# Designed miniproteins, single chains, continued (2): the designs that were tried, part 45

Each design is a single chain, and the fold is of that chain. pLDDT is the mean over its residues in the fold that is shown.

## One batch from the design tools (miniprotein)

Design m5544
Fold by ESMFold2-Fast:
Structure m5544 (fold): chain A 98 residues (1-98)
Amino acid sequence: MKIYTVTVTVSFSPEDAAAKEAFVRKLERYKEIHPNMKVESGGTTVTVTFTSESREDAFALGRLVIDEALALGGKVSRIEMSDPEDEERLRRYVEEQL
C-alpha cells in the first residue's frame, strides 16, 4: 500500500513563545485523532510530520497545519511531501495566504 508523508516546519519569533506553545497544544489535540502525527519542537521551530495511506488526508492535514500556524503569526519555513505535485500545491497555498 502506498504511504503519503507531509512534513511542515514552522518558525515563530522568540518573543512569541506563547504563540508557539498554543500551536503545539493545538497539534497535540490533533494527535488524539491522528496517531501517525509527530510533533517536534526545538527553539523557535515546530516540525509536524504526518503519514497516511490517503493522499487527500496528507494534503488536508498539511493545509490544516499551515492554517493554524499562520493564524498564530508563525512562518512556514519548510514543506516536504512524498508527492511532488502536492508539495508544490502547498507551497503555492502558503504564498497565496501571505
Scores: mean pLDDT 81

Design m5545
Fold by ESMFold2-Fast:
Structure m5545 (fold): chain A 105 residues (1-105)
Amino acid sequence: MEEELYEELKKLSGIEAMKTLVKAVKSGEISLEQASRVLLRLILDSLNPNILSRLSEESRQELLDYIKRVLQELIENNASDEEIEKALNEIYLFVGEVAAREENG
């Protein structure tokens, strides 16, 4: 399920991928945990491979926990497309901040 979902979502824009994940969690097709892992993989795979190799397990867990919280809030609040886009931009910003911390020690 997660691998098949990842392969389909990587063909979509970030907002369309995120909307699909929110819908899948709401329908019970996947868990919030699974959706968060898929979204993190999509975001990290969109970045330079050097960023992926520099992230510690602790940083990956921090990102996963953040994404899970954001997705949960979007689902509970029945978020609009604009709110989903804003949340996705905030996730990309946070991923960049975590990656920068790893590069600087």
Scores: mean pLDDT 79

Design m5546
Fold by ESMFold2-Fast:
Structure m5546 (fold): chain A 57 residues (1-57)
Amino acid sequence: MQKEVELGTEAALKTQPLGSALTADNPPGSIDTAAASAVNKATNKEYERLKEELEKE
């Protein structure tokens, strides 16, 4: 189960380093990092919710 959550968070974090590399000159796009963080949290929560619903079923 943790594997599923890890996959979701990994996918979100995977895109972040790509954008951060381009904005290395300026501060790591605070806006981009905020968006990535929100997506990471959302995907993680979605996976947890899905798992919870499966158990309730």
Scores: mean pLDDT 56

Design m5547
Fold by ESMFold2-Fast:
Structure m5547 (fold): chain A 98 residues (1-98)
Amino acid sequence: SLKEEIEKIIEKLKEIAKKLEEKDPEAAELIKRAVKRIEYLLKNLDTIPVEKAIGLILAVLGEIVNLELLLPKSKDPELVKEAIKLLKEAVKLLLKLL
């Protein structure tokens, strides 16, 4: 299901954030923030107002933009690129669930 695909993406993002904590703590924090928003959305899909759901998705897009801005300065640009790719996929799948 789409929900199971997003849950797998969340798991991978948590692993990436853990690997980045020492090398690139700012990128790790952005990934963790995006993950928390996505987890909240999935947990509350049946009850969340559409406007709040859209607001959370826009916030995740904001984290993606900030990760892209950090990418040239990152100590591990390949992990940051993978996180950006996974977050974009999660947003695409979340929009299909709404």
Scores: mean pLDDT 90

Design m5548
Fold by ESMFold2-Fast:
Order: sequence, then structure tokens, then C-alpha cells
Structure m5548 (fold): chain A 75 residues (1-75)
Amino acid sequence: MDDSIRSLRSILSGSRSLLDGLRRLGASQDLIDRARDIRRRAQDLIRQGGASQQTIDDLGQQLRDLTDQLSSMGL
């Protein structure tokens, strides 16, 4: 449980930083919505007391994929 919550909090922190960056850059609504969805899912899972390793891995991958898309746009 504790490790699950730690992983989810890390994803939540990453999604918050990404969302702030996207808003500053005036990124597309689709990218903002994806970052917001990841943040919301991480919050909901923390509220529930954790998630399966598969769910955590999937959510972490979604965050990485979105970060990689930003890198491809000019970083």
C-alpha cells in the first residue's frame, strides 16, 4: 500500500508540473486535457488507498508518453 501511494504521489507531482508547463506554453487543449486526466486519475487512486501495479505502470506510461510528445515539439 505505502509503495503504491508513493508511486501515485510521484505521478501526481509529475502531472502537476507538466500541466503548469503546458499552460505556460499555451499548449493545445488536448494536451492540457491529457495532463489533467492523469492528475485526476492519480488523485482518485490515492483517495481509494492505492492501485494495482498494472494500473500504476499504465498511468506512469501515459505521463511518460505525454512528456515525450512535448520533447518532440521542440525540446
Scores: mean pLDDT 80

Design m5549
Fold by ESMFold2-Fast:
Structure m5549 (fold): chain A 73 residues (1-73)
Amino acid sequence: GLPSLDELQAQIDALQAKIAQLDAEIAALRAQLAATTDPSKKAQLQLEIQILEGVKALLEGMIAFLEKQKSKL
C-alpha cells in the first residue's frame, strides 16, 4: 500500500531541508565565482555549480513524485 500522509510529508520535509543546504552551497560558490579573476578557477566553480544545480533538480523531482503520491491518499 501507499505510505501514510504523515510519512510522505516527513520525506518531503527532509528533501526540502537538503535543497535549502544545496541553495546555501550554490550561493557560496556563486560569491566565489564573482570574486574570481582566474579563468581556470572560474571554469571549475561553474562546473561545481552546475553539478549542485543538477542534484537540486533531482531532489525537486523526488518531491514532485512524493506530492503526487500524497494527492492519491
Scores: mean pLDDT 89

Design m5550
Fold by ESMFold2-Fast:
Order: C-alpha cells, then sequence, then structure tokens
Structure m5550 (fold): chain A 65 residues (1-65)
C-alpha cells in the first residue's frame, strides 16, 4: 500500500485502544492513509499495525515513494 511519514509538530494525545500519543518531533509511518475529514488523517501504523487518527494541524506529512 501507500506509505507516508508523519512527523508531529506538537504534542498530540490519541484516544482509543492502546492510547496512541505523539510528542513533538515524533515520527510515525502510516500505510494506506485516508482523509476521514479535511483535518484528520487515518492510517495503519507500519510499526504496530494499529489504526491511527492524526489531526493534520498537528503533523507534517511526507509521501514515501
Amino acid sequence: GKVVKVTATKDYEGRGPGHLSLKKGEEVLLEDPVEVNPDVLRGTSVETGEEVDIPLSAVEVEELE
């Protein structure tokens, strides 16, 4: 699938099973990212296999070829 690198620009706390949280500067690789709405990106973490919702206002997204 398509993979993107997401870098947190500020601290973010996720709510759900496993409680995914990002600290400023933390990087996450997401597989098959989809925009749930214009401000939220949903994808599967390559490292953990967990589905993650990330606010686009709190991250930078880089597409990996």
Scores: mean pLDDT 73

Design m5551
Fold by ESMFold2-Fast:
Order: sequence, then structure tokens, then C-alpha cells
Structure m5551 (fold): chain A 89 residues (1-89)
Amino acid sequence: DEALARLKEIAGLDPSTSFEEVVELLALQHIAAEEGRGLTEEEAEELRRGLSEEEKRERARRALELLLEKSKDDPELRELLTALLEALE
């Protein structure tokens, strides 16, 4: 709840963005990180259609784990990321 709302604020997302939409965005970010580049809008759209809900959740979980490793100097952000990881289980 609060963790999701805070993540939306940090990411500049609309407050009406659903949890499922946040999971999808995190999954796309994980894929972009693996590729070492940003995804084109066309690539992102194909992935949104092609990925299962379970695949999106797994990718989102990995994106959050990567962000948690990078957020060593931000204890508030680490707490929020940990709460979101628990929500994906």
C-alpha cells in the first residue's frame, strides 16, 4: 500500500497506476537492464503482450532485487523495495 504509493511517486507514475501496471513496468526495466539499453516503445509493447503474469512478476522481483542492491545508501528506499518484494510472493 504505502510502499506502492511511494514507488509511484519516485518513478513519476500516475497515482491511479495499478499494482499490475507497476509490476509490468518493473519487468520491462529488468529486461532493459539485461540488454544494457533502453527498450523501444515497439519492443516494450511486444513484451507486454508476450509475457505471462508469472513472468512479469518474476522479472519485477529481479528488478526490485537489483534496485535494492544499488540502494545501499538509502534505508527508506530499501525498506520500500523489501515490502514490494514480499508483495510479489
Scores: mean pLDDT 74

Design m5552
Fold by ESMFold2-Fast:
Structure m5552 (fold): chain A 102 residues (1-102)
Amino acid sequence: SASAEAERAANLARINEEIGRFIDHVRGVRSRVDSLRRTVSPSDRNLVDRFMSDFDRYVRDMERRFHGAMIQGDAERTRELTDEAIEWLERGLKELEEKISA
């Protein structure tokens, strides 16, 4: 039906918007961490490298969860995953910056 097709299209659009928001945020965090790595002492580079390892693992896990939500056409779940991921990334980056400043 036209109604079901419109609803499916709207859900897919919301999913794509949320995934785009996640990708943009991942790109931003990578840029900020790369900048930190260039400016920190050699000893603090180990903290940055450890964060990047955890970051890459988390991003890969989130990509799998997004794939699952996308298969189900679950726009609300995709939004929840995006918000969770952004919060985790910003918290991790803040903790990294605090450790470098200490």
Scores: mean pLDDT 85

Design m5553
Fold by ESMFold2-Fast:
Parts: structure tokens; C-alpha cells; sequence
Structure m5553 (fold): chain A 80 residues (1-80)
């Protein structure tokens, strides 16, 4: 398995966890959950624009993983 394939699998796992946690956060504090989602969308768009010519590079995927991990941490604070 290539480095890119391993990173894509990790990103997929993180996105699934984020989706689950966001659903719980929306039930507990919908205002805060929407704020986190809006910031994540903005940061993901910035990464997309930065890596527009090569969006599936290991570098692009690593930056997306970092941003999603930070979003997961923030959503976990909402559901705690």
C-alpha cells in the first residue's frame, strides 16, 4: 500500500468519526456545532485552493487530516 493510500484510508476513518460526533454535537449544542462545521469548511476550501493542481498528493491529504483532527477535538468538547 502506498503512502497516499494509507493517508486516504486514515482521512476516510477520521471523516466518519467527525460525522458521528457532529450528529451528537448538533443534538447537544446546534449553534456551536454549526460554528465548528463552518470553520472546517473554510479551512478545507483553503487546502483545496492551495493544492488545486494536485489535490490527492500526500501533502494535501496530510493537511486535510490535520484540519479534520482539529475539528474532531473541538466537536468532542461540545459533546462532553
Amino acid sequence: MSETEKLEERLKELLAELQRLTAEALKKDPEKAREVAAELDKRLQEIYDKYKEDPTSPEAIKERIKVVEEAIARVREVVA
Scores: mean pLDDT 84

Design m5554
Fold by ESMFold2-Fast:
Structure m5554 (fold): chain A 60 residues (1-60)
Amino acid sequence: SPELEELTEQLIEARRNRDSERARELDKQIQEYLDKNFKPDELETQKLRSEMFERILENP
């Protein structure tokens, strides 16, 4: 989803810029977005979380 992609990119950018406060806020927003928009599809939500987590780890 466009919003999830945007939030993920912003989180990666915040981490790259060493803005830990913004990174924490964005991580929370991503979690809330997933819970609200994909909660009926728990497996899909878990898959998306894993993919995002992997991307974050690739961009430390």
Scores: mean pLDDT 74

Design m5555
Fold by ESMFold2-Fast:
Structure m5555 (fold): chain A 95 residues (1-95)
Amino acid sequence: SLADLQAQLQAKARAFAEQQQAGKLSDEQRKQQLVDIVRLLADAMLARLAENPEIPVEAVIAGAERTRQQLISQFPELTDALDAILADLRARLAA
C-alpha cells in the first residue's frame, strides 16, 4: 500500500542518514542505498498517483527528471541505474 511504501521510505532514509553520519557506509554501499531509496520513491509516487488521479502525470515526470539530474551531477556512476528507474516510471505511467 501507499502507507507501507511511505513507511519503508522513511525508515530507509533515516537508517541511511544515521549510517552515513556514523561513517559505516562504503562509497559503494552509500550509492546502492541511494538507488534503493530512489526506487522506493518512484513506487510511492506511482501509488500516490493511483490514489490521486487529479495529479498531473507531467508534474510527476518533471519531478523525477529533476531528481535524476541532481543525483547524476553528484554521482555520475549512477546514471545507468537512475535512467533505468526513470524509464520504468515513464513506462508504468504510460500504461
Scores: mean pLDDT 80

Design m5556
Fold by ESMFold2-Fast:
Parts: C-alpha cells; sequence; structure tokens
Structure m5556 (fold): chain A 55 residues (1-55)
C-alpha cells in the first residue's frame, strides 16, 4: 500500500523532528530536518524487519 507507506513515512518523519528538537533544542530547524531525514530510512528498515519477522 503506497498510500499507507507514505502516510507512515510522514508520521515517522514528524515524530523524528519532534524527538530531535526535544533532545537537541540548540539545533536549528534546518538541522533538525536534515537529521530526521537521515534517520528515517534506518528507522523504516528496522520497523519493516521487525514486522517481517513477526509474519
Amino acid sequence: DEAARRARREALLQQLRDELKKINPEMSDTEIEKKARERLPAVEAALERIRAAQQ
């Protein structure tokens, strides 16, 4: 489900932005966005691996 995948990706990205901002309040919004996007693929891969293992 491409739409579901995109929705989950956006939700994860937003959560990563919020988490990073809370942990690193000194970082600019631009840096937070960069870090969130860098983290997203690894988080998605980990979640997909866990989901696959439970199937």
Scores: mean pLDDT 78

Design m5557
Fold by ESMFold2-Fast:
Structure m5557 (fold): chain A 66 residues (1-66)
Amino acid sequence: SEEELARGLERAAREAIERFGRYPPPEELARILSEHTGIPFERVLPIAERDNDVDHTVVRLLLEFG
């Protein structure tokens, strides 16, 4: 559900920022996001590479997969 996705994204964003700050490497951000949301890494990676920011990547994933 969109609510479960939003919760996964919030947990992923928190972990990414704590480990790497606002601009983590795209592969690391995609890995963390995939782990918390269940969305396959290969589908998350292009979005992480495009946005280059935790908050913007989270919003885009919620819009595309929510």
Scores: mean pLDDT 86

Design m5558
Fold by ESMFold2-Fast:
Structure m5558 (fold): chain A 84 residues (1-84)
Amino acid sequence: NELDKLHEKAMLGDGEAMIELGLELAKRGDERGVRLLEMVIRSYERSGNREGTARGYRALGEAYELLGDHEKAKEAYELAKKAA
């Protein structure tokens, strides 16, 4: 939880690396990947980066699919469409 706040500050300079890390964690069945992707999305929203926000939500959808939560994956993909 405290580590997530530190990662949020780091993401202001490297959102793409954080998306890759989040997806890698999800592929290993690690729910921390979802938290990292949510932090990337928040970072892009704060900077007004609509494309980054959409990419983050698409990655969040893929992470939920990898973790077996197909309903949340669907919701994340819809949010990606709205952000773009």
Scores: mean pLDDT 80

Design m5559
Fold by ESMFold2-Fast:
Structure m5559 (fold): chain A 70 residues (1-70)
Amino acid sequence: SHSMRQYRQRVLELTKETFAELADSVAALMAQRQAGKLSDEQWAAQAAAQSRAILDRYRQRLAQVQQEIA
C-alpha cells in the first residue's frame, strides 16, 4: 500500500540519519580524547551515554512515523 511505502522510505531515512549521528558522536569524542580533554574512562562513558540517547531518540522517532502514517 502507499502507506507502507511511505513508512519504509521514512524508516530508511531515519536509519541513515541515525548511523550518521552515531558516527559524528564517536568522531567528536575521539577528537576530544586526542586533545587531552577526556580520559579513557570518560571517553568510553560518554560514548556509551551518547549512543544510548541517539538510539532511544531513533526508537521514539520510528514510533512517531508509524503514528503519522497510520
Scores: mean pLDDT 84

Design m5560
Fold by ESMFold2-Fast:
Structure m5560 (fold): chain A 66 residues (1-66)
Amino acid sequence: VEELFERIVEALEKAGDLKSAEAVRNAGKAALALKLTPEQAAQLALDGLKDDPKSVEIIKEVAEEF
């Protein structure tokens, strides 16, 4: 879970989307603190970024390659 979120953050930072990267990082920290399942953690991240098509595409692409 944590490694997946860090990889998504890295991809977003590379794309210049620092705000979305910070949002994903915060979602990952919350998921770890609440001990969410990977599925619940992914849903939390997507809910936070649902209005950002570019961020959603990056998340899906990174997750699909894992």
Scores: mean pLDDT 68

Design m5561
Fold by ESMFold2-Fast:
Formats: sequence, structure tokens, C-alpha cells
Structure m5561 (fold): chain A 88 residues (1-88)
Amino acid sequence: DELEKEKKELEEEIKIYDELIERIDAVEAEMKSLSPEEQAKLEAETIKEIKEELKKNNLIDPGIDDLGLLKGVLEVRRAVLKTVLKKL
């Protein structure tokens, strides 16, 4: 069934965005207790890890170097996929 395959692929991609967004939320919470220098390092490391995860899953890297903006893009992508899934 082609529709079941399409639904599964969308659900798998949504799950990737859920996991990445949760990771960003956890990192942002951790950053609140860190120095500005430590925050900058953690942000850079987290962005790098997210970009590597996107590439591993054949997803487009938006080329963003700000953690908050990156989260926003991932949330929009997830919302679009959830809307498509509801219409199937």
C-alpha cells in the first residue's frame, strides 16, 4: 500500500524533527546556567550536531548558525509535514 508507505515516511521525518527540537530545548535550558563563552561553544557544537543529523537523514541543511532560528525552521518543517500527514 503506497499510502501506508508515504504515511510512514512522513511520520519518520516528523520524528527526526521532534528529536532535534527536543535536543535544542534541552540545550537552551542548560545554557541558562553557563557563562557567555560556554553558551557560545555549546550553541556551535549543537548546531554542528543538528546539521550532521540532517545530512545523515538526507534532509536539507538550512545554513543557519543561530540555535533559536534553526529551531524555528525545524518547527515550521514539522508543522508542514504534520499538515500533509493529516490530509492523507
Scores: mean pLDDT 87

Design m5562
Fold by ESMFold2-Fast:
Structure m5562 (fold): chain A 67 residues (1-67)
Amino acid sequence: MEEEIERAVAELQRGLDFVEKARESDPELGKAAAEGLVAYADRISKEGTPELGEKARELADRARALL
């Protein structure tokens, strides 16, 4: 359970790095990647544990800030 939270957090953090770099070279790709991260976190928050959903939502909010 906690391992899954750490994995999801790490994946979202890597996705945020990708979005930041993509927005500099390809703004459309960067925006699509950010939207994908938000959708991924929303899916986790609905189907995962409450603790996993809370962590995923926090990182999704960071991704939304990059839109």
Scores: mean pLDDT 72

Design m5563
Fold by ESMFold2-Fast:
Structure m5563 (fold): chain A 85 residues (1-85)
Amino acid sequence: LSPEEREFIRRVVERARRLIDEGKSLEEIMEDIYEWSQKENLSFDEQIIALTAALVVYQNRDKPFEEQLQLVLEEVERLKRILSS
């Protein structure tokens, strides 16, 4: 992943974590990330990456930030290989 892609993913992780801290459900988090992705005019691939990142953060919500970020980066790299195939 490029430095720019890593920064994009970090921003998504931080956004998802804020929503979790606010007590939002998974459905509310996914809706927020989807609406945010539309507002930011993200590509289809970036939208899928953002939603995947949010889901991984929610599934690992009891873990510290750096562990969540690492898990998201690993999953996004796997997803990019699939999308490029």
Scores: mean pLDDT 84

Design m5564
Fold by ESMFold2-Fast:
Structure m5564 (fold): chain A 68 residues (1-68)
Amino acid sequence: SLEEQIKASDEFADKLEELVNEGLKRGLSEEDVTEIVKHAIRLRSEEGKTIEQAIEEAKKLMDEKVKE
């Protein structure tokens, strides 16, 4: 339903905010955090990944950026 889609969008927005806060706390630049967020959005919108899958892949990219 539309209501379920809205709830899913709210959940995704909350998880993206958590991702931003985690990246900044881990010492990443605003540019790196923006790239990570865009990656999560792309995985959901263009590749049809679930919220969970998109966030997991985005965290993987974050870990790669933190390592360097």
Scores: mean pLDDT 83

Design m5565
Fold by ESMFold2-Fast:
Structure m5565 (fold): chain A 74 residues (1-74)
Amino acid sequence: SPAELEAELAALYGERARLVAEFEAGRLSPEEFRARGTALADRIAALVEQLTGDPAEAERLRAEELAEIAALVA
């Protein structure tokens, strides 16, 4: 169901927000943040592709997420 996929996507964005907050608070190592952030980016991209039917949009969002993770760790 698209509604179920949308709910899962919202939950993953919530996980992302918590992950960033944990990293900014110093409770997560750069290595753990990168690993968990990459896993979330992959899952978000997969759900976006399922919802939109657009692999290019999904890959663009994944690339943007990975770039933000890299910027936060720098």
Scores: mean pLDDT 87

Design m5566
Fold by ESMFold2-Fast:
Structure m5566 (fold): chain A 92 residues (1-92)
Amino acid sequence: GAKKVREYIESQMSEEEREAAERIAERAKELGLPAGGAILAFVLLAKEVGVAEAERIMTAALNNDISEEQLELIREVESKLEEYKKEIEKFV
């Protein structure tokens, strides 16, 4: 279930990543978007560009204030999201 997915994601994150993920999840919930999907995208993006830049990109995307370059970077990690979700599903 969603709770187990969240617990697994949190176990794979540093304290810095966890704090950033919580801020992203809160913003996604305010917009009526699935927080789990936003957290997964953030975690994958952070592996590519680092935590601070990943949080900035995700916040821009959630606020509909994303640049073309940031959008292309998100598209690059989207293909990895399906594989990452399948990995997490094994823990439910």
Scores: mean pLDDT 70

Design m5567
Fold by ESMFold2-Fast:
Structure m5567 (fold): chain A 79 residues (1-79)
Amino acid sequence: SLKEEIKKYVDEKYAEARKWAKENLTPEQQKAFEKALDELRSKILKAIDELEEYTEETVNRIKRAIDAAFKDLKKLFEK
């Protein structure tokens, strides 16, 4: 289903973000990043569960928003 496609996409982005953190952040920063990442994932999953209808256009828009959110989170921890 389109809903499961979005959930799989979130899981893939989550895994990539965790890998990035392990390669680029100190152990202290990794703990803070993982907490923020878990909060972001929970917020996204709750939002998609509350959607009444799924279309390809909606899925693509959500995927772009997910990409932006994960990218922005990484930027906060790059320094």
Scores: mean pLDDT 82

Design m5568
Fold by ESMFold2-Fast:
Structure m5568 (fold): chain A 94 residues (1-94)
Amino acid sequence: MSPKQALQAALNGLRDVVRMIEGGYPSDEVLNHLDGLLWLIDKLLPTLDPETQKVLERARKRVEEAKEALQRGDREKALEILREAIEDLEKALA
């Protein structure tokens, strides 16, 4: 997978999770999708250049923070964190 494809895959995953939260999906289902996204990022990281790894590590950290917010029942905070992660990835792809 190219660096651009890896970033695009992570961005698509983040957008899907945001749409699920906005669509009223149960937090347990959203958490399962966040775990899937963390698994994807962890599999991609060792295959990428250092610059792309730094971008995905920032996305990974924000996914973990959003997961923690959802576990506390703070869906609005989770949305805020995930939207910031989307903006960072979009900027990296520009």
Scores: mean pLDDT 88

Design m5569
Fold by ESMFold2-Fast:
Structure m5569 (fold): chain A 74 residues (1-74)
Amino acid sequence: ASAKSKAAIEHVKLASEYRKKGEEALAQGNLEEAKEYYLRSADHYEQAAKNVSDPETQKLLLEKAEEAREKAKE
């Protein structure tokens, strides 16, 4: 795999981990921490999208980023 492909995979992994941390923080009532984790998740999905060439995959990653940003808005 190219360096871009490896970067995309790593960003997706980090985005998923931050999303999970955001969900855990929300479940514990830590609203501010949850918002920060959701925003970090969105940033990593956006970075992953920049590192893929397939337009459909880019769209799906950007949709995941938007979903995470909406969760951060409450």
Scores: mean pLDDT 82

Design m5570
Fold by ESMFold2-Fast:
Structure m5570 (fold): chain A 87 residues (1-87)
Amino acid sequence: SAEEKEKEIQELGKEARELHEKIEEAIKNGEVDLEGFEKLIELLERIAELSKELYEETGDEFYLILAQRAEQEIKEMKELKEKLLKE
C-alpha cells in the first residue's frame, strides 16, 4: 500500500541520515568507510524506487521530487567515494 511505502521511505531516510553522518565523521578522521558508502547508496536507490512507485500509484509530483533528490545524492556519494579512493 501507499502508506507502507511512505513508512519505508521514512525509515530508510532516517538510516541514510545516520550513515551520512558516520561517513562524514570518518572522512574528518582521514578514513574511508567503504561499507557505509555502499549501504548509503543502496538505501538511496531504494528510496528512489519507492518514490517512483508512489508517483505511479498517486500521480503526486512530490514523489518525483523525492526520487530526483535521492538520485542526485547517489551521484554525489559515488563521486565523493571515487575521489577519496584515488588519494
Scores: mean pLDDT 87

Design m5571
Fold by ESMFold2-Fast:
Structure m5571 (fold): chain A 58 residues (1-58)
Amino acid sequence: SEYEDLVARVMEVIRRSSPERRREGLERLTQIHDEYHLNGMSKEETIQRLQELYDELS
């Protein structure tokens, strides 16, 4: 799925980052995940926020 593919891309960028950037990226990814699965954020909004995180970390 687009969501799963984008999460994989974000995780790949996080893995290649410095330790400080990895921590920040994981915290932000966890927040997006929690908002999607626990707080009812739409799939469309979740994909947008993941794309923004990917762009900021790239």
Scores: mean pLDDT 83

Design m5572
Fold by ESMFold2-Fast:
Structure m5572 (fold): chain A 90 residues (1-90)
Amino acid sequence: SIRQQLQQQIQQAQQIINSLSTLAQDPRLPKEMRSRLIMAGAELGAMVIQMTVMLRDPSTTDEQLQRALDKANQLISQAQALRQEALAAI
């Protein structure tokens, strides 16, 4: 179901947040890159909270859930790209 897909994306986002947090502690990265990693993690964290609220609300429509899933996929993709950029900068 779409609700199960959102639950899976929440779990994936949590893993990415942890990865970005670890990279943000690497002293080999420029300060600006570390700041970008922290900000990306915070944005994913805010989305996880929003998605969790939507999943707990039985009145949330499939259209709203699909829009949330699409946005989560976009943010996850952007965070993964930033992670690869950071790894290449080490």
Scores: mean pLDDT 89

Design m5573
Fold by ESMFold2-Fast:
Structure m5573 (fold): chain A 64 residues (1-64)
Amino acid sequence: NPALLAEVLFNRGVALAVVKDYEAAAEAFEKAYKLDPQSAIGQSALTYWRLALKELGKEAPALP
């Protein structure tokens, strides 16, 4: 179930961001977004992915 997997990955990303593991958090948010980009979870994952990348000083993802 892609929607359930996206939710699990999003929650994993949030937990990783709380402990300031922004590299692992960004990976989890990226995967959550790509599984269900048009959902509320996917859109939240995109926002948090961008924030995690900003904390790392990395370039924001080039998305259409």
Scores: mean pLDDT 81

Design m5574
Fold by ESMFold2-Fast:
Structure m5574 (fold): chain A 88 residues (1-88)
Amino acid sequence: MDPEELQREVDVSMILMMLAVGKLLAERGDIEGAVEMLRKVLERVKSMKELTEEQKEQILEAAEEVVRATGNHPEAEEILEEIKKVLS
């Protein structure tokens, strides 16, 4: 694995971990914390290039779970739509 591939795998793993934390925060009633995790994920995906379709699907699925856990909070839904646009 070259350094660029390794960095991409690390970045994707970090994003998925952040989304897992966001879901946990939302399930515990910390909606602000969950929204903050979604914002951090959005900024990270904006900086990433050459994501595979599988990686994009994993990120979107995890982000959708966070939004659902917030009770479909409007700000969380807005950030999810921006993530979808970046990953298109």
Scores: mean pLDDT 85

Design m5575
Fold by ESMFold2-Fast:
Structure m5575 (fold): chain A 76 residues (1-76)
Amino acid sequence: SAALEALLAAYEARREEIVAALMRELGLDPETADRLGRDVAVLSALGASVAHIARALGISPATASRIRRIVEEVLA
């Protein structure tokens, strides 16, 4: 969808900022931060709940919630 394409373009434009924030706040390595940040951004844009994101990505709901907050703050 056009909305998903726009979101992915916005994520790529701010990728370094999102990765740095996730590394700082969650202690993730750069590769994991980039992968989870992107996946959470996409699933959130598709209307997935924190519980659904956590289940889909194999992470805790607390981690999914924190990643979503950080991504939303950077993309705001």
Scores: mean pLDDT 86

Design m5576
Fold by ESMFold2-Fast:
Structure m5576 (fold): chain A 73 residues (1-73)
Amino acid sequence: SELEKKIKEALEDAKEAEKETETETDPTRYAGAAIRLIGSGFELRLLIEKAEEQGLKPPSLDEAKKFTEKYGL
């Protein structure tokens, strides 16, 4: 489904940004990764809300929920 594709893409983007924040030593690159992580996290939260409102349980939903919960979203 389109929703599953969007959740999976946002989750992959968030995970890549998270890895960059853990390994990046350059302040400017770190800031860029942190901004992407925040943006992807909020996008995931919106997609989770949309899935729940529609009563959908796409395969990546549980993983997306665990990821956003880690950041208090």
Scores: mean pLDDT 84

Design m5577
Fold by ESMFold2-Fast:
Structure m5577 (fold): chain A 80 residues (1-80)
Amino acid sequence: SVDDQLARFRALVAEAHRLLDEYAALHPEREEDLRALRATLDETAAGLEAMSREEQERELPVHIARVETLIASLRELIAG
């Protein structure tokens, strides 16, 4: 359901922020890049929350996949 996808999206955004905090602690030189990435993530989340249910149904799968890709990339960067 759209509600299940929204719950998943919110959980993924929270996980992305946790990983960004972890990566920032390891790489303080990346602070500006990470700030820009956080701003983009927050703007995307705010936009999706402001959408109608019909718009959310259309947009959520694409944005879920994007955040999952970001999480995977951050995990690789932290592990390497």
Scores: mean pLDDT 89

Design m5578
Fold by ESMFold2-Fast:
Structure m5578 (fold): chain A 74 residues (1-74)
Amino acid sequence: SMMEKKREQLEEIIEDAKTAIEKYPDNKEIVELAKKTIELAEKALKENDFSQEVLGEITKAYVELLKELSKYES
């Protein structure tokens, strides 16, 4: 279902953010952005809240994390 796919996508985002912390543990900006992304996604999964507002906040945090990571992977 569409809800199951959204849940899987949030779980993948959490895994990606955890990997970022493991790869760059001393980079405060990456760690803070990754933790924020994990907290927002875990809250959405716990509350089963897949509203456009909640998903938008998660997407924004995740994009900010990916932009920061791109500075070190270019």
Scores: mean pLDDT 87

Design m5579
Fold by ESMFold2-Fast:
Structure m5579 (fold): chain A 79 residues (1-79)
Amino acid sequence: DLTEFITELMKKGKGFEEIVREVLRRAHQEGRELTFDELLDAVKKASTEISGKPIELDEETVKHLKEVFEREKAELEAA
């Protein structure tokens, strides 16, 4: 479960760049493509689990997460 994996990374104090890198690496190892929408949904759910209350990501955080996702995906595809 992607949400459980992200929740574990957040509990370990990992930032968005490392979380994105790890989930893209895992999807690549599993032979599947990860979409930004799937990542965003899982991050929202994981953040809610960690906080114990509903969390909404602001527009700036969503933009930053997308920029990190596109960069890390490009690096993984270039390797």
Scores: mean pLDDT 79

